# Ledger of designs, part 41: designed miniproteins, single chains, continued (3)

Each design is a single chain, and the fold is of that chain. pLDDT is the mean over its residues in the fold that is shown.

## One batch from the design tools (miniprotein)

Design m9492
Fold by ESMFold2-Fast:
Structure m9492 (fold): chain A 66 residues (1-66)
Amino acid sequence: SEAAEKAAAYARKAGEALKEGDYETAIRYSQQAIEYAKQADPSNAAARAALGEAEKLLEEAQKGLE
């Protein structure tokens, strides 16, 4: 699934931005990952995993931006 692949790719980019301390970029990539994960088939396990990871990354990035 293209949506599941994009969700995983954006989640990866969000994680990299977090490691660099670029919280604003991490927030943007996490939000993109969540959107693509939601566009995937609900039975797609990879998309569900990417959604959970992206939600964690979004929360961590938001805390870092404080």
Scores: mean pLDDT 84

Design m9493
Fold by ESMFold2-Fast:
Structure m9493 (fold): chain A 78 residues (1-78)
Amino acid sequence: MPITKEQLTDLLRQTSQDARQAGHDESAQRLDQSAQEVGNATTSDDVAQAVVRGLTAAQEDPEVYDKLVRRLEQLSAE
């Protein structure tokens, strides 16, 4: 199945919540912003750029980054 923008926004928001629980409030805000950007995207390019910004924000915590990567892999394996 093609990955929907809704699935990507949910994934980024879940990762944002994980970042907040880890005490990375700035990364959490950037992940929420990336989710908003994916939801507002009208092109595949805009979606890709928003996801890359989310990945960059998650890099502050290796555990948060790993969770985001695993979630993306699960969506891609459908």
Scores: mean pLDDT 79

Design m9494
Fold by ESMFold2-Fast:
Structure m9494 (fold): chain A 100 residues (1-100)
Amino acid sequence: SEEQREEVIRLVEEARDRILALMDESRAPEELKARVEAAFDRALARLADPAASDDEILATVEELRGEVLGLLYEGRVPEAARARVFAVLAEMEERVRAVL
């Protein structure tokens, strides 16, 4: 439903804000933060499509999780900071699955 799509968008935006704050706390490079923000922006654009199915919404969230974690690994972000980001992404995915 539209209400479910709006809730998913809100959950993804909340996760984006939390992750960017964690990256600032860990003093991640501005270029890496910009790449992570761009990954979220692309996912949010896909989620804004009212024709997107529940399966497509889940696939978008799963792809976003993988992309963000890959960017942090490629960017050599310390394991402790990556673990905190992983927890935020895992919570986001769990909450999205509960909405759908």
Scores: mean pLDDT 87

Design m9495
Fold by ESMFold2-Fast:
Structure m9495 (fold): chain A 60 residues (1-60)
Amino acid sequence: GIAEGVRLAREAGRALRAGDTEEAVRLAKQASDEFTAAGEPGGGRTVEGMTRREAERLRA
């Protein structure tokens, strides 16, 4: 649901701050799946896309 999506998105943010880019992308995808299941696919796509872009930036 939305609450789980928000929790997973926050975990993805923490993983990015820790430098765990692969884990951050995985968590962001789970957040996206939760938002989609709750009827908010746009919110899920935004979280996943932003997390991927930031992970690529940190990998460089």
Scores: mean pLDDT 80

Design m9496
Fold by ESMFold2-Fast:
Structure m9496 (fold): chain A 73 residues (1-73)
Amino acid sequence: GGSGAASAAAGALGAREVGAEEAARKAYDMFVQGNKGMSGAEAGRAAAEGAREAGDEEAYRHTQNAFLSGEKS
């Protein structure tokens, strides 16, 4: 739904802000897949994993924090 998609989008923006361009692209792709029936929580977690796979620990933390903030807000 909307909240999960918002969390995934926030994660993608967080990764981008850290300058991890590949992590941002992976997070964005997960967001798009979320709109096709993947749960928002799964999309948010996939975005965090994408940042981790890019090897950028700061982007990983940003993506995860953005996901958690979206869920709590």
Scores: mean pLDDT 57

Design m9497
Fold by ESMFold2-Fast:
Structure m9497 (fold): chain A 57 residues (1-57)
Amino acid sequence: EPAALVVEAGRHYRRAQEAKEKGDVETAIEHYERALELLRAAGVESPQLEAELDKLK
C-alpha cells in the first residue's frame, strides 16, 4: 500500500507546481505539505521536497 501513497503524493506535487507557476503560493504550500505527509506515511524520505517547501515559507 505504500505505492498508493507515493502515487497520491506525486499528484499533490504536480498540483503544487501548477499553483506555484500561477502565483498561488498558499495553494502550492498546502499541496507540498500533503505530498510530504503521504511520503512520510509511506516511509519515504524527500529532502528535496522539504527544501522546496522551506523556500516558499
Scores: mean pLDDT 80

Design m9498
Fold by ESMFold2-Fast:
Structure m9498 (fold): chain A 61 residues (1-61)
Amino acid sequence: MKLSLAVAAALLVAGGWFNLEVLGDREGAIRDFEVAIELAERAGDDKTLARAREELARARA
């Protein structure tokens, strides 16, 4: 069950990156990264959690 949350978190990081870098949708990207952080914390996926936090900080900067 935790693996499904980790996969969902990774996909949200990828989708947020696409929204931010390709579409320029900062608000959509921020939402995707915030949900990815929540799912990564629940899954115990430290790598995806760290990546989502970095991307969220960039989107907000």
Scores: mean pLDDT 79

Design m9499
Fold by ESMFold2-Fast:
Structure m9499 (fold): chain A 106 residues (1-106)
Amino acid sequence: METVAVLHVPATELAPGGSATSAPVTVPAEAGEYLVELHNAGTGTLRVQVVDAATGEVLAEAVLGEGETARHRVELAGGQVVQLVATNASDVPVTADVTALIQRAP
């Protein structure tokens, strides 16, 4: 499976309800179906979203506990700019460390 983009929220401390956002990434110029794999390498439970950077549209979303992975099939436009958003969904401080892999669907 070909990885075409990687988004990463590096290790950062989030207060309850706090959020961190990755640098924006441009997906491939070809529109089509992609697999988005979300991984929580941080501590505690995070709400993880891949969003369209221009519109704020949520393209993929999962609530991930520590070490959990979720996979979503997503239709993406050619040249679409996306960002990864991690939100602390708990009532205690957590360390966010989240990766999204965007892969061409088989």
Scores: mean pLDDT 84

Design m9500
Fold by ESMFold2-Fast:
Structure m9500 (fold): chain A 62 residues (1-62)
Amino acid sequence: MEEKKKKMEEYRKKGLEAARNGDLIAASQYMAKAAKYAGETAPEVAEELQKEFDRIVAERRA
């Protein structure tokens, strides 16, 4: 559990950073990994991560 939480946080940071840099492919891959680990430890966090990612992507493409 501890290791999965740490990996979730790491991938979350990498995904958000990639999204803000405009690398939407890398961001999508990192966010998917973060959501996978979050879903196992905290399903609510997985939903929040997906929503945050979708918001950033929409802002970048709009």
Scores: mean pLDDT 71

Design m9502
Fold by ESMFold2-Fast:
Structure m9502 (fold): chain A 75 residues (1-75)
Amino acid sequence: SEEEELYAKIMARLRAEAPELVAEFERVNARYEEMLANREATPQEELEAVHAELAALLAKLVPRMKAIYDELLAE
């Protein structure tokens, strides 16, 4: 779909511009999802710490994704 193509283009450009930031986000997000899947074995403090780390990374990624989206609309 057009939405899937646009998202793929945004992610490709984001990876080209900020590969380390994208890799870090994917690493932390995967860890967070694993902790949620095994919630009973995960201390709340550790889950909250990983969530805060994920939120901080997302705060850096979202403005970059928006800038790329705006650039793609201008093309």
Scores: mean pLDDT 83

Design m9503
Fold by ESMFold2-Fast:
Structure m9503 (fold): chain A 76 residues (1-76)
Amino acid sequence: AKELFEKGKEYHLEGNYEEAIKYYKKALEELEKTKPGSLEVAEVLENLGKVYEEMGDLKKAEEYYKKAEAIRKKVD
């Protein structure tokens, strides 16, 4: 999961949003199997929100941010 998330961040920094989303989703899928509802899941969801925001897809960005917030509220 961590390696997939790091690779997603590398593509995100390069502006390769397609590959960033792909690796973030792979990291999310692995984390949801191993650490469901964790802060690590929330962090990946927040970065998915950021990439969609940078792409101008504000609706998808908000959806991912809301999912991350829901997890953070459960941990708090």
Scores: mean pLDDT 82

Design m9505
Fold by ESMFold2-Fast:
Structure m9505 (fold): chain A 72 residues (1-72)
Amino acid sequence: KLEEIKERMLDPSADGDEIEEEVKKEPEMTDEMLREIQAKLEAEKLGVPEEEVRKRLEEQEKKAEELKEKEK
């Protein structure tokens, strides 16, 4: 944790102002977009089509919801 912060401070763009502005400049991303990007990356890593990864994520979500309902 602390070492990571130190590395960041060593960056050539030591101007704190620039770093803060860059974070604010980042465009807002919707949860759906994040999900699509994640599925794409995982599909590339596993070498399977995006559809398979999406199906897997959906199944996991359904299972998690069922577990929550069952515990109630």
Scores: mean pLDDT 61

Design m9506
Fold by ESMFold2-Fast:
Structure m9506 (fold): chain A 110 residues (1-110)
Amino acid sequence: SVEEKIKEAEKALKENPDDAGAYVQLARAYLEMGDYEKAISAAEKALKIDPNNPEAHLILAEVYLKMGDYEKAIEAAERALQIAEQYGNPDLVERARELLKKAKELLEKK
């Protein structure tokens, strides 16, 4: 469950408070719950530890997209794409491109 994912991430952070991956897991879980403020906070904590974490930028893009902040969604998705392309991760590149395309299409309809 999402609640079990949160507890697992919180346990990891109790062992290591500088675990960027655990903050990414928290951000994803809060996004799944629709708690966008907590999702942003957790993603920002992950980025404070690891500024080039592409998954944290992808989560921010998804949160801003769901909130209707398409300009911030574009910015986050573009940053995720740049990082993913630099490190040669094709799955993250595809996810970033899809979010970027969706955010741009929704911005044009606004």
Scores: mean pLDDT 89

Design m9507
Fold by ESMFold2-Fast:
Structure m9507 (fold): chain A 89 residues (1-89)
Amino acid sequence: SAEANAKELIAELEKKAAEGDAEAQAALGVAYLLQGDREKAAEWAEKAAELAKAAGDEVTYYAALAIYYAARGDEEKARELAEKAEEAL
Protein backbone atom coordinates (compact mmCIF):
# COMPACT_ATOMS: atom_id res chain seq x y z
CA SER A 1 0.00 0.00 0.00
CA ALA A 2 1.03 3.63 -0.41
CA GLU A 3 1.11 4.10 3.38
CA ALA A 4 3.35 1.03 3.87
CA ASN A 5 5.65 2.17 1.03
CA ALA A 6 5.89 5.67 2.56
CA LYS A 7 6.82 4.21 5.98
CA GLU A 8 9.55 2.04 4.40
CA LEU A 9 10.95 5.02 2.44
CA ILE A 10 10.97 7.19 5.58
CA ALA A 11 12.77 4.48 7.60
CA GLU A 12 15.50 4.19 4.93
CA LEU A 13 15.90 7.98 4.70
CA GLU A 14 15.99 8.36 8.53
CA LYS A 15 19.05 6.09 8.68
CA LYS A 16 20.94 8.15 6.06
CA ALA A 17 19.75 11.47 7.54
CA ALA A 18 21.06 10.44 10.99
CA GLU A 19 24.49 9.94 9.35
CA GLY A 20 24.48 13.62 8.29
CA ASP A 21 23.42 13.21 4.66
CA ALA A 22 21.84 16.56 3.69
CA GLU A 23 20.31 15.05 0.51
CA ALA A 24 18.64 12.33 2.62
CA GLN A 25 17.37 15.00 5.06
CA ALA A 26 15.87 16.96 2.12
CA ALA A 27 14.31 13.73 0.77
CA LEU A 28 12.76 13.15 4.23
CA GLY A 29 11.25 16.63 3.97
CA VAL A 30 9.66 15.65 0.63
CA ALA A 31 8.43 12.31 2.06
CA TYR A 32 6.72 14.10 4.97
CA LEU A 33 5.16 16.66 2.57
CA LEU A 34 3.70 13.78 0.52
CA GLN A 35 2.16 12.39 3.75
CA GLY A 36 0.74 15.85 4.63
CA ASP A 37 3.01 16.25 7.68
CA ARG A 38 4.07 19.83 7.01
CA GLU A 39 5.61 20.34 10.46
CA LYS A 40 8.07 17.42 10.12
CA ALA A 41 8.71 18.35 6.48
CA ALA A 42 9.76 21.87 7.55
CA GLU A 43 11.98 20.54 10.38
CA TRP A 44 13.89 18.13 8.11
CA ALA A 45 14.16 20.69 5.29
CA GLU A 46 15.63 23.25 7.74
CA LYS A 47 18.24 20.72 8.94
CA ALA A 48 19.10 19.84 5.33
CA ALA A 49 19.53 23.53 4.42
CA GLU A 50 21.86 24.14 7.40
CA LEU A 51 24.08 21.14 6.54
CA ALA A 52 24.14 21.97 2.81
CA LYS A 53 25.09 25.60 3.55
CA ALA A 54 27.94 24.47 5.83
CA ALA A 55 29.16 22.07 3.09
CA GLY A 56 28.93 24.69 0.31
CA ASP A 57 26.35 22.52 -1.51
CA GLU A 58 24.33 25.27 -3.21
CA VAL A 59 22.04 22.85 -5.11
CA THR A 60 20.92 20.97 -1.98
CA TYR A 61 20.71 24.26 -0.03
CA TYR A 62 18.20 25.87 -2.44
CA ALA A 63 16.30 22.58 -2.89
CA ALA A 64 15.96 22.23 0.91
CA LEU A 65 14.78 25.86 1.26
CA ALA A 66 12.19 25.21 -1.49
CA ILE A 67 10.86 22.22 0.50
CA TYR A 68 10.81 24.34 3.68
CA TYR A 69 8.73 27.14 2.11
CA ALA A 70 6.40 24.61 0.42
CA ALA A 71 5.83 23.06 3.89
CA ARG A 72 5.07 26.56 5.26
CA GLY A 73 2.52 27.18 2.45
CA ASP A 74 4.60 29.81 0.62
CA GLU A 75 4.26 28.30 -2.87
CA GLU A 76 5.67 31.37 -4.68
CA LYS A 77 8.90 31.42 -2.65
CA ALA A 78 9.16 27.61 -2.96
CA ARG A 79 9.00 27.90 -6.78
CA GLU A 80 11.62 30.70 -6.85
CA LEU A 81 14.02 28.63 -4.69
CA ALA A 82 13.45 25.47 -6.77
CA GLU A 83 14.43 27.54 -9.85
CA LYS A 84 17.62 28.69 -8.06
CA ALA A 85 18.46 25.05 -7.29
CA GLU A 86 18.05 24.20 -11.02
CA GLU A 87 20.23 27.20 -12.02
CA ALA A 88 22.97 26.00 -9.60
CA LEU A 89 23.11 22.60 -11.37
Scores: mean pLDDT 85

Design m9508
Fold by ESMFold2-Fast:
Structure m9508 (fold): chain A 75 residues (1-75)
Amino acid sequence: MLEDLIKRVEESRRLAREIAQTLLDSYEQALFEELKKMGVSEEDLEKIKSLPRAQRLDYLTRMVFAKKTLEEFEK
């Protein structure tokens, strides 16, 4: 029972990390997809992919948000 309980706690922590990682990966993928639709070049996308994860996510978020905001103002 005790060993089983310890394994369940470790598994729960692993699942929580995997869920968080999956959500971040899905979010990042969606941002890249939006930038492609907005006409960002493959070269610029590759440069963004080379950034550390934290900087990459911040840059992607800012860029997509700025472009979407501009589109709404120009419509």
Scores: mean pLDDT 75

Design m9509
Fold by ESMFold2-Fast:
Structure m9509 (fold): chain A 57 residues (1-57)
Amino acid sequence: GGMAVDEAERLSRRLYELEHRLRTTEDPEELEALRRERDRLLQQLQQQEQELKQKRG
């Protein structure tokens, strides 16, 4: 894979870890912070996917 694939994998792994933390964490303050972090990672992942789709055309 190219560097773009590595970046997408990194973001996906971070998202997976955040999702796992969201499921195991009961602290409402930590949950709020994790949800905000997840939203940022999801936006970055979507942007990487759009760039990859544009380059594959």
Scores: mean pLDDT 76

Design m9510
Fold by ESMFold2-Fast:
Structure m9510 (fold): chain A 60 residues (1-60)
Amino acid sequence: MSAEEAAAFATEIGRRARAGEISYEEAAKQLEEALKTADPEARPILLTALGEMRRAAEES
């Protein structure tokens, strides 16, 4: 997964979580799975989004 693909994926996962289509916990899980196959430049993008989803899950 490239950095551009990671940015698009993180944006869509965040949108779905905020819309209530998936839980923040499920969003975090999907981002963790994406990290397993992420290119080095994609990892910071996915890790930032993962941190945001985890914080939102704790605040909910």
Scores: mean pLDDT 84

Design m9511
Fold by ESMFold2-Fast:
Parts: structure tokens; sequence; C-alpha cells
Structure m9511 (fold): chain A 73 residues (1-73)
């Protein structure tokens, strides 16, 4: 049913928003550590997390689009 799909998408939206928040927080922390230490390994770790964040944000936009399309029907 439409209601089941809507609930599933809302739960996925909440999960993605939480994931994005945690990734942004980790990136911010690692960037600060890099500024303090100059540890080049932290740069690579930040780059990997920024790629994950980009993927999560893309999925979030797709879920938001599906939610709008379902709510407008």
Amino acid sequence: SMEKELTKLKLRLMALESEIYLLEEQIKKLKKEYEETGDEKLKEKVKKLEEELKKAKKELEEVKKELKELEEK
C-alpha cells in the first residue's frame, strides 16, 4: 500500500539524516586533528568519509524526491 511505502521512505530518510550527521561530525573532528597534527593519514581518511557523505547525500535527495512524489498522489 501507499501508506507502507511512505512509512518505509520516512524511516529511510531518518536513517540517512542520522548517517549524514555522524559523517559530517567525524569529518569535522578529523579536519581539526589534521590542522593540529599535520598527519597526512588523516587527509586520506577525510577524503574517504567525504566520498561516503556524498553518496549518502545523493541517496537522501532521491528518497526526498520519492517521498514528495508519493505525498502528491
Scores: mean pLDDT 85

Design m9512
Fold by ESMFold2-Fast:
Structure m9512 (fold): chain A 69 residues (1-69)
Amino acid sequence: SKEIEELKERIKEIEEKIEELEKEIEELKNSPEREKPEVQKKILELEIELGVLQLELAVLKLILKKLEE
């Protein structure tokens, strides 16, 4: 169904964004500037965004599983 297709597309978009955020966080943590307060604040903000997206992904995957039952 179109609803299942749209849900799968949204899941893929979130998974791709999670991968991008994880890479950005890793790059900042491996940066020579990692000890700077501004960089630490950026890492925290990105980690919060990552956590929110991981929760959204978990909910969407649960909905998808229920629709495919």
Scores: mean pLDDT 88

Design m9513
Fold by ESMFold2-Fast:
Parts: sequence; structure tokens; C-alpha cells
Structure m9513 (fold): chain A 66 residues (1-66)
Amino acid sequence: MSIEEFLKNIGLEQYIENFKKAKIGEEKLLKLTREDLLKIGVKDLTHQSRLLLAIKDYREKLENPN
């Protein structure tokens, strides 16, 4: 899955450029913290929580596909 596809799937496509500028690929995506999201320009606490939940779900599917 691309970062663009991931963000579009959760309705946060406005952050695609922020993720590209920060050079966030799939590996870095899975390790992002709330502080990392704030640093790359995701200042909205609701958007941060939505992203962290989506990242957790994606990680769990990669580690446990059931």
C-alpha cells in the first residue's frame, strides 16, 4: 500500500504532501508517534488519533493477518 492510498483510505489526503516532505514510507509509517505526527504538520489532535489508530490496525494486519 502506498502512503497516498493509506491516507486517502482514512480521509486524510490533505496530509499526503506533509508525509512526502518528511520522507515517510511504509516502514516509518508503522513507527510514527503522536510527537512525530505533530512535527510533520498534523496539529489536529483528532487527526493524530485517527492516524495512530489506522497505523495500529495496519501493523496488526501485517503481524497477524487473521
Scores: mean pLDDT 80

Design m9514
Fold by ESMFold2-Fast:
Structure m9514 (fold): chain A 65 residues (1-65)
Amino acid sequence: MELTQKGKELFEQGKYSEALRYYSQAIGLDPNNAEAWENLGRVLEKLGYTEQAQGLFRKAEELRS
């Protein structure tokens, strides 16, 4: 939970590479954390990895179902 919140704070500050690190760690601790997968996708979009972000958004939707 704290890792996902910290990632969100960094994302809101425009620190996308740091946000990526925190969301990746959150997924490592809980691979079923749909919010972390969705937010990681948003980070990848901001970094220009649009196709990879699509895969992450799909993963988040699967976990929310």
Scores: mean pLDDT 83

Design m9515
Fold by ESMFold2-Fast:
Structure m9515 (fold): chain A 68 residues (1-68)
Amino acid sequence: DRARRLAEAVRAGEVSPQQAADGARDLAGESKNPKASEQLRKAAKYAEQGDMEKAAEYLEKAAEIEEK
């Protein structure tokens, strides 16, 4: 899952807040699941604020919705 992969990169410190926000916004726009899209938009907002812990948490929530 793309959201889970992005969450792992965020937790590993491999992406900047801007990269995490851009990635989460792109995933939200492409998501066919409204609930996953909502979590991805929240992840992007937290990443924009520099809250990488919250960004990762919401990316993980989106991945859990999409992996079923």
Scores: mean pLDDT 82

Design m9516
Fold by ESMFold2-Fast:
Structure m9516 (fold): chain A 64 residues (1-64)
Amino acid sequence: SIVENAKKLIEAAEKGDKKKQEQALQNLLDSLPPDSKTGVQASLDAGHDPVSIAKAILTAAESK
């Protein structure tokens, strides 16, 4: 799920596991709907931090 992939990315970043961070980011992108994936890719291209994006996704999902 999107929420699980976002949590895994945050966890990998907190542990400093670069390989797990890269895998979790790819899994997160692959789990997103096309419109959301395009928006997240645009944010990454603009230099936004992947962990900050994952935290925003998690907050939005858990607030509903």
Scores: mean pLDDT 79

Design m9517
Fold by ESMFold2-Fast:
Structure m9517 (fold): chain A 72 residues (1-72)
Amino acid sequence: SLLAKDPTSVEAARELYEKGLEAFKQGKYDEAIAYFERAIEILRAAGLPPTEYLEAEVNLGLALIVKAVSKL
Protein backbone atom coordinates (compact mmCIF):
# COMPACT_ATOMS: atom_id res chain seq x y z
CA SER A 1 0.00 0.00 0.00
CA LEU A 2 1.13 3.56 -0.71
CA LEU A 3 1.63 5.45 2.56
CA ALA A 4 2.03 9.16 3.25
CA LYS A 5 5.62 10.29 3.85
CA ASP A 6 4.48 12.04 7.05
CA PRO A 7 2.31 9.83 9.34
CA THR A 8 1.45 12.91 11.47
CA SER A 9 -0.28 14.46 8.43
CA VAL A 10 -2.41 11.31 8.00
CA GLU A 11 -3.45 11.45 11.69
CA ALA A 12 -4.30 15.17 11.37
CA ALA A 13 -6.43 14.43 8.28
CA ARG A 14 -8.22 11.60 10.13
CA GLU A 15 -9.05 13.95 13.05
CA LEU A 16 -10.35 16.59 10.61
CA TYR A 17 -12.45 13.94 8.85
CA GLU A 18 -13.97 12.82 12.19
CA LYS A 19 -14.72 16.47 13.10
CA GLY A 20 -16.38 16.84 9.68
CA LEU A 21 -18.61 13.81 10.34
CA GLU A 22 -19.59 15.24 13.75
CA ALA A 23 -20.39 18.65 12.23
CA PHE A 24 -22.45 16.96 9.48
CA LYS A 25 -24.47 15.01 12.09
CA GLN A 26 -25.17 18.31 13.90
CA GLY A 27 -26.41 19.98 10.68
CA LYS A 28 -23.34 22.28 10.57
CA TYR A 29 -22.83 21.80 6.86
CA ASP A 30 -20.44 24.73 6.24
CA GLU A 31 -18.19 23.47 9.06
CA ALA A 32 -18.43 19.87 7.78
CA ILE A 33 -17.49 20.98 4.24
CA ALA A 34 -14.45 22.91 5.56
CA TYR A 35 -13.23 19.92 7.62
CA PHE A 36 -13.67 17.45 4.73
CA GLU A 37 -11.92 19.78 2.25
CA ARG A 38 -8.97 20.26 4.63
CA ALA A 39 -8.66 16.51 5.30
CA ILE A 40 -8.68 15.75 1.54
CA GLU A 41 -6.12 18.54 0.89
CA ILE A 42 -3.70 17.09 3.47
CA LEU A 43 -4.00 13.50 2.16
CA ARG A 44 -3.67 14.63 -1.48
CA ALA A 45 -0.60 16.76 -0.64
CA ALA A 46 0.90 13.74 1.18
CA GLY A 47 0.67 11.77 -2.10
CA LEU A 48 -1.94 9.18 -1.12
CA PRO A 49 -4.06 7.63 -3.91
CA PRO A 50 -7.74 8.77 -4.20
CA THR A 51 -8.89 5.41 -2.73
CA GLU A 52 -7.38 6.45 0.66
CA TYR A 53 -9.66 9.52 0.90
CA LEU A 54 -12.68 8.35 -1.12
CA GLU A 55 -15.00 8.34 1.94
CA ALA A 56 -14.09 11.97 2.70
CA GLU A 57 -14.78 12.99 -0.92
CA VAL A 58 -18.16 11.18 -0.90
CA ASN A 59 -19.15 12.85 2.39
CA LEU A 60 -17.98 16.24 1.07
CA GLY A 61 -20.27 15.75 -1.95
CA LEU A 62 -23.20 14.80 0.29
CA ALA A 63 -22.62 17.83 2.56
CA LEU A 64 -22.58 20.15 -0.48
CA ILE A 65 -25.84 18.65 -1.82
CA VAL A 66 -27.61 18.81 1.58
CA LYS A 67 -26.48 22.43 2.09
CA ALA A 68 -27.78 23.39 -1.39
CA VAL A 69 -31.15 21.66 -0.81
CA SER A 70 -31.49 23.17 2.70
CA LYS A 71 -31.41 26.70 1.17
CA LEU A 72 -34.44 25.94 -1.01
Scores: mean pLDDT 80

Design m9518
Fold by ESMFold2-Fast:
Structure m9518 (fold): chain A 84 residues (1-84)
Amino acid sequence: MEAREEGLKHLEEGKKAFENGDYEKAVQHYEKAIEAFEKDPSNYRLLAEAYRLLAEAYQKMGDTEKALSYVEKAVEAERKVREA
């Protein structure tokens, strides 16, 4: 399975878990999406989206330090999109 396709599947499953209020499951899926997207630099846009969603999930769980860390990673990935 192509890494991008695997990442997109996890991103969608994570979004569904988040909408259902299962933030821990959303985190698990977003982390798997990030692992898949990190395998190819052309995925920086998807990587940035996954980091922002992960940050939002951590914010809902009350982990503001992790949420801020992932927002910073999302901003860095967004900069890489512009540099490509």
Scores: mean pLDDT 82

Design m9519
Fold by ESMFold2-Fast:
Structure m9519 (fold): chain A 117 residues (1-117)
Amino acid sequence: SEFEELARQAIEEVERAIKLLEKALNSTPDEALKYAREAVDELTRALGLLEQMRKLAPPEQQEKIDEAIRLVGEALAYASEAAYLLETGGDPEKVRELFKKAIEAARKALEVLRSLL
């Protein structure tokens, strides 16, 4: 179905974002910034797919989709803040915390998304 296809695409975008955030966590600051920006792009695309899924979903699935939107949004916010701190020479320890929080939120989103299939 269209819903299942969108869900599979959203899963792939979130999985790519997690891999990029894990690379960022274990990279030099310049490489981490590049990976963080790519992860932000993947998470932004995932949010667009989730909004399309919400329009197609029956009412009983909307709560899970809203939860996935919230979690992807949290991952996006943390990844964006980490990218900003890397650009502005912020605290490296805070950058690491933000990447870890982004990964945790994205992993929770992935679990919710997989439950929709």
Scores: mean pLDDT 91

Design m9520
Fold by ESMFold2-Fast:
Structure m9520 (fold): chain A 76 residues (1-76)
Amino acid sequence: MSREEVWEEIERVARAMKLGADAAAQYEKETGEKVSIKSFARAFGAALASLDAGKTDEEAYQAALNEVKREYEKEK
């Protein structure tokens, strides 16, 4: 694994974490519900998968937001 490959992976992970956090914060703002660490982890995973697939930050953010909504809807 090259230094550049490691750096690119770290950058994607950092972006996915930010997008997941932004999606969780937006869901809390819209619903008044508290996003759990489990739901945040799912949102982060969805954002990371989207970025790994070459999708935009906006698409990754929407994937994260949809995952948060899905987790909360599933338990109702």
Scores: mean pLDDT 78

Design m9521
Fold by ESMFold2-Fast:
Structure m9521 (fold): chain A 66 residues (1-66)
Amino acid sequence: SLPEALLRGLVARYSRLLDDPDPEVRAGAAYSLGVLRRLGAEEATAPLERALGDPHPAVRAAARRG
């Protein structure tokens, strides 16, 4: 498994990308947060819940797929 500090840093980075104006960037961030949560980063839960409420359907789908 990845070091906890690295997982936390990645969650923080992708959480910030959920504020990007480009829905493609937000979708990639949402998918990555889902992967990180599966790898044990429970701190990804809150930003994933935000991504599930995103106005763009592709971002919501990416959050579910990750």
Scores: mean pLDDT 85

Design m9522
Fold by ESMFold2-Fast:
Structure m9522 (fold): chain A 58 residues (1-58)
Amino acid sequence: MVEAAIAEIEALAAAARARSDPATAAVIERVAAELVERIRAGEPADAGVDTSDLPFPA
């Protein structure tokens, strides 16, 4: 569901922001906002940003 995806993106961004320096936090915030906007507009979230670019262990 789009709401679940949005919540997940926002949660990841908040967690990363809380443990990152201000410059990195700003980049994460911007990327998350772009993805959320794309999802709410009904467009693919892969446009311009891929989750594989995010530096977290998976």
Scores: mean pLDDT 67

Design m9523
Fold by ESMFold2-Fast:
Structure m9523 (fold): chain A 103 residues (1-103)
Amino acid sequence: MAEEYYEEGLKLFEEGKYEEAIEKYDKAIELDPNFAKAYANKGLALAKLGKNTEAKEEFDKALIIDPNNEEIRKKFLEFIKKLNPDIEDPEKKLEEYIKMLHS
């Protein structure tokens, strides 16, 4: 059920239908509030729509739920690099950020 909505969201995201993808990710989250990947992909979709503050909030939720998930970490690194292309040592900044979220 939650995974089915998540998969529908991924297909919509691939088609560039970011607002519709978010709707499906929200359904996945409603069914499984600990579905960390759904929060991360919702964050990416929000970033595609230029909603960077909301995107960061959703990535924060994903990283709080599953801080060691390599897919989520990779997606967040993609997001922060796009916001700051001149970022030095983005992997170190990600580790510091995750530590802050769990402090």
Scores: mean pLDDT 87

Design m9524
Fold by ESMFold2-Fast:
Structure m9524 (fold): chain A 85 residues (1-85)
Amino acid sequence: LEEEGKKAMAAGNAEEAAKAFEKLYEETGDPEAMMKAGVAYRAAGNLEEAARYFREAAELYEAQGDLEAAEALREAAELLAAEAA
């Protein structure tokens, strides 16, 4: 799944990359996988989807007690949402 996500990103297929990283999160519970899905959408120019994934990743990091990562991701999501609007 991580390799599938990386391969899809290299091919410019953000939707396929995000799907692979979502499955990786389902299997591992690692918020980094959800963040990588957001990075894939940002690279594809889908700023609205990227902002949504970064917000979801921020909630997951906050649940794990990583408040610094959660704050950084929320800030990134707000900037992406503003650019998309």
Scores: mean pLDDT 79

Design m9525
Fold by ESMFold2-Fast:
Structure m9525 (fold): chain A 65 residues (1-65)
Amino acid sequence: SAMLDEISRLSKEGLEAIKNGDLEKAREKIEELRRLRDQALAQGDSGAVTAAELAIKEIEEELKK
């Protein structure tokens, strides 16, 4: 799925941004993931919704450390 590939890419980029100390970039990736989640919700793609929500949660948890 193109959407699942995009979610995976954004998740990886967000986590890498945190590792590099770029918290602004990590927050931008969260916002992009939220847009994909909303698009997946509109399309009825429950798998993509779950994937995006898990990716957002993982980045947000790393931002708290």
Scores: mean pLDDT 88

Design m9526
Fold by ESMFold2-Fast:
Structure m9526 (fold): chain A 55 residues (1-55)
Amino acid sequence: MSEEEKEKLKEEAKKRGGPEVWSKLRKEDPELLKEVLEEETEEGIKLIVEGVNKL
């Protein structure tokens, strides 16, 4: 896969989500799936911390 295709799959996984997109990533590029999960986890934690502080 090209790097451009990998970026598109990352955006689709983050925006659309869902088992179909994640299943495709797992089959075609499991390392890319790991990167997406790491980025989502970091962003999720940041949003929770900011949300609590702004309450």
Scores: mean pLDDT 67

Design m9527
Fold by ESMFold2-Fast:
Structure m9527 (fold): chain A 70 residues (1-70)
Amino acid sequence: SAQKQQLLEKIKQLLDQAEIVRKIINDILANTKATGSPAVAAAVEALAAKAMARIEGEQERLQELLEQLK
């Protein structure tokens, strides 16, 4: 149905968005390590690890939903 196709497309868009966010987090971390103090780098690494774990969990849930809706 059209409704199902729209939902599948939206889930794919959310997965793409999650990948973009992961790239941004990695870029911030790399820049902080290159230009920041060790203390700031450590704090950003801790925050990045927590954010990445959450994003990975959300991506797994969305991929499961995508497979169920096929």
Scores: mean pLDDT 84

Design m9528
Fold by ESMFold2-Fast:
Structure m9528 (fold): chain A 72 residues (1-72)
Amino acid sequence: SDKAFKILKALLEEGKLSARELAEKTGLSQSTVSKILKSLKEQGIVESEKVGKTTLYSINPEVREEVKKLLE
């Protein structure tokens, strides 16, 4: 989807971002970003890690090249 495209592009460019940072960078609401991130995690496309009280999201390194092709 167009919204998932924006999230994946931001993660490719920046490496690791929180849901709030993704919302600010993409112009999407935090609720929309969180729903898409959950779906992408369930698909194994995106990984999450907790750093203190913040959850950071990144593209799974194993699928990074496939994601680049998806964004073409």
Scores: mean pLDDT 85

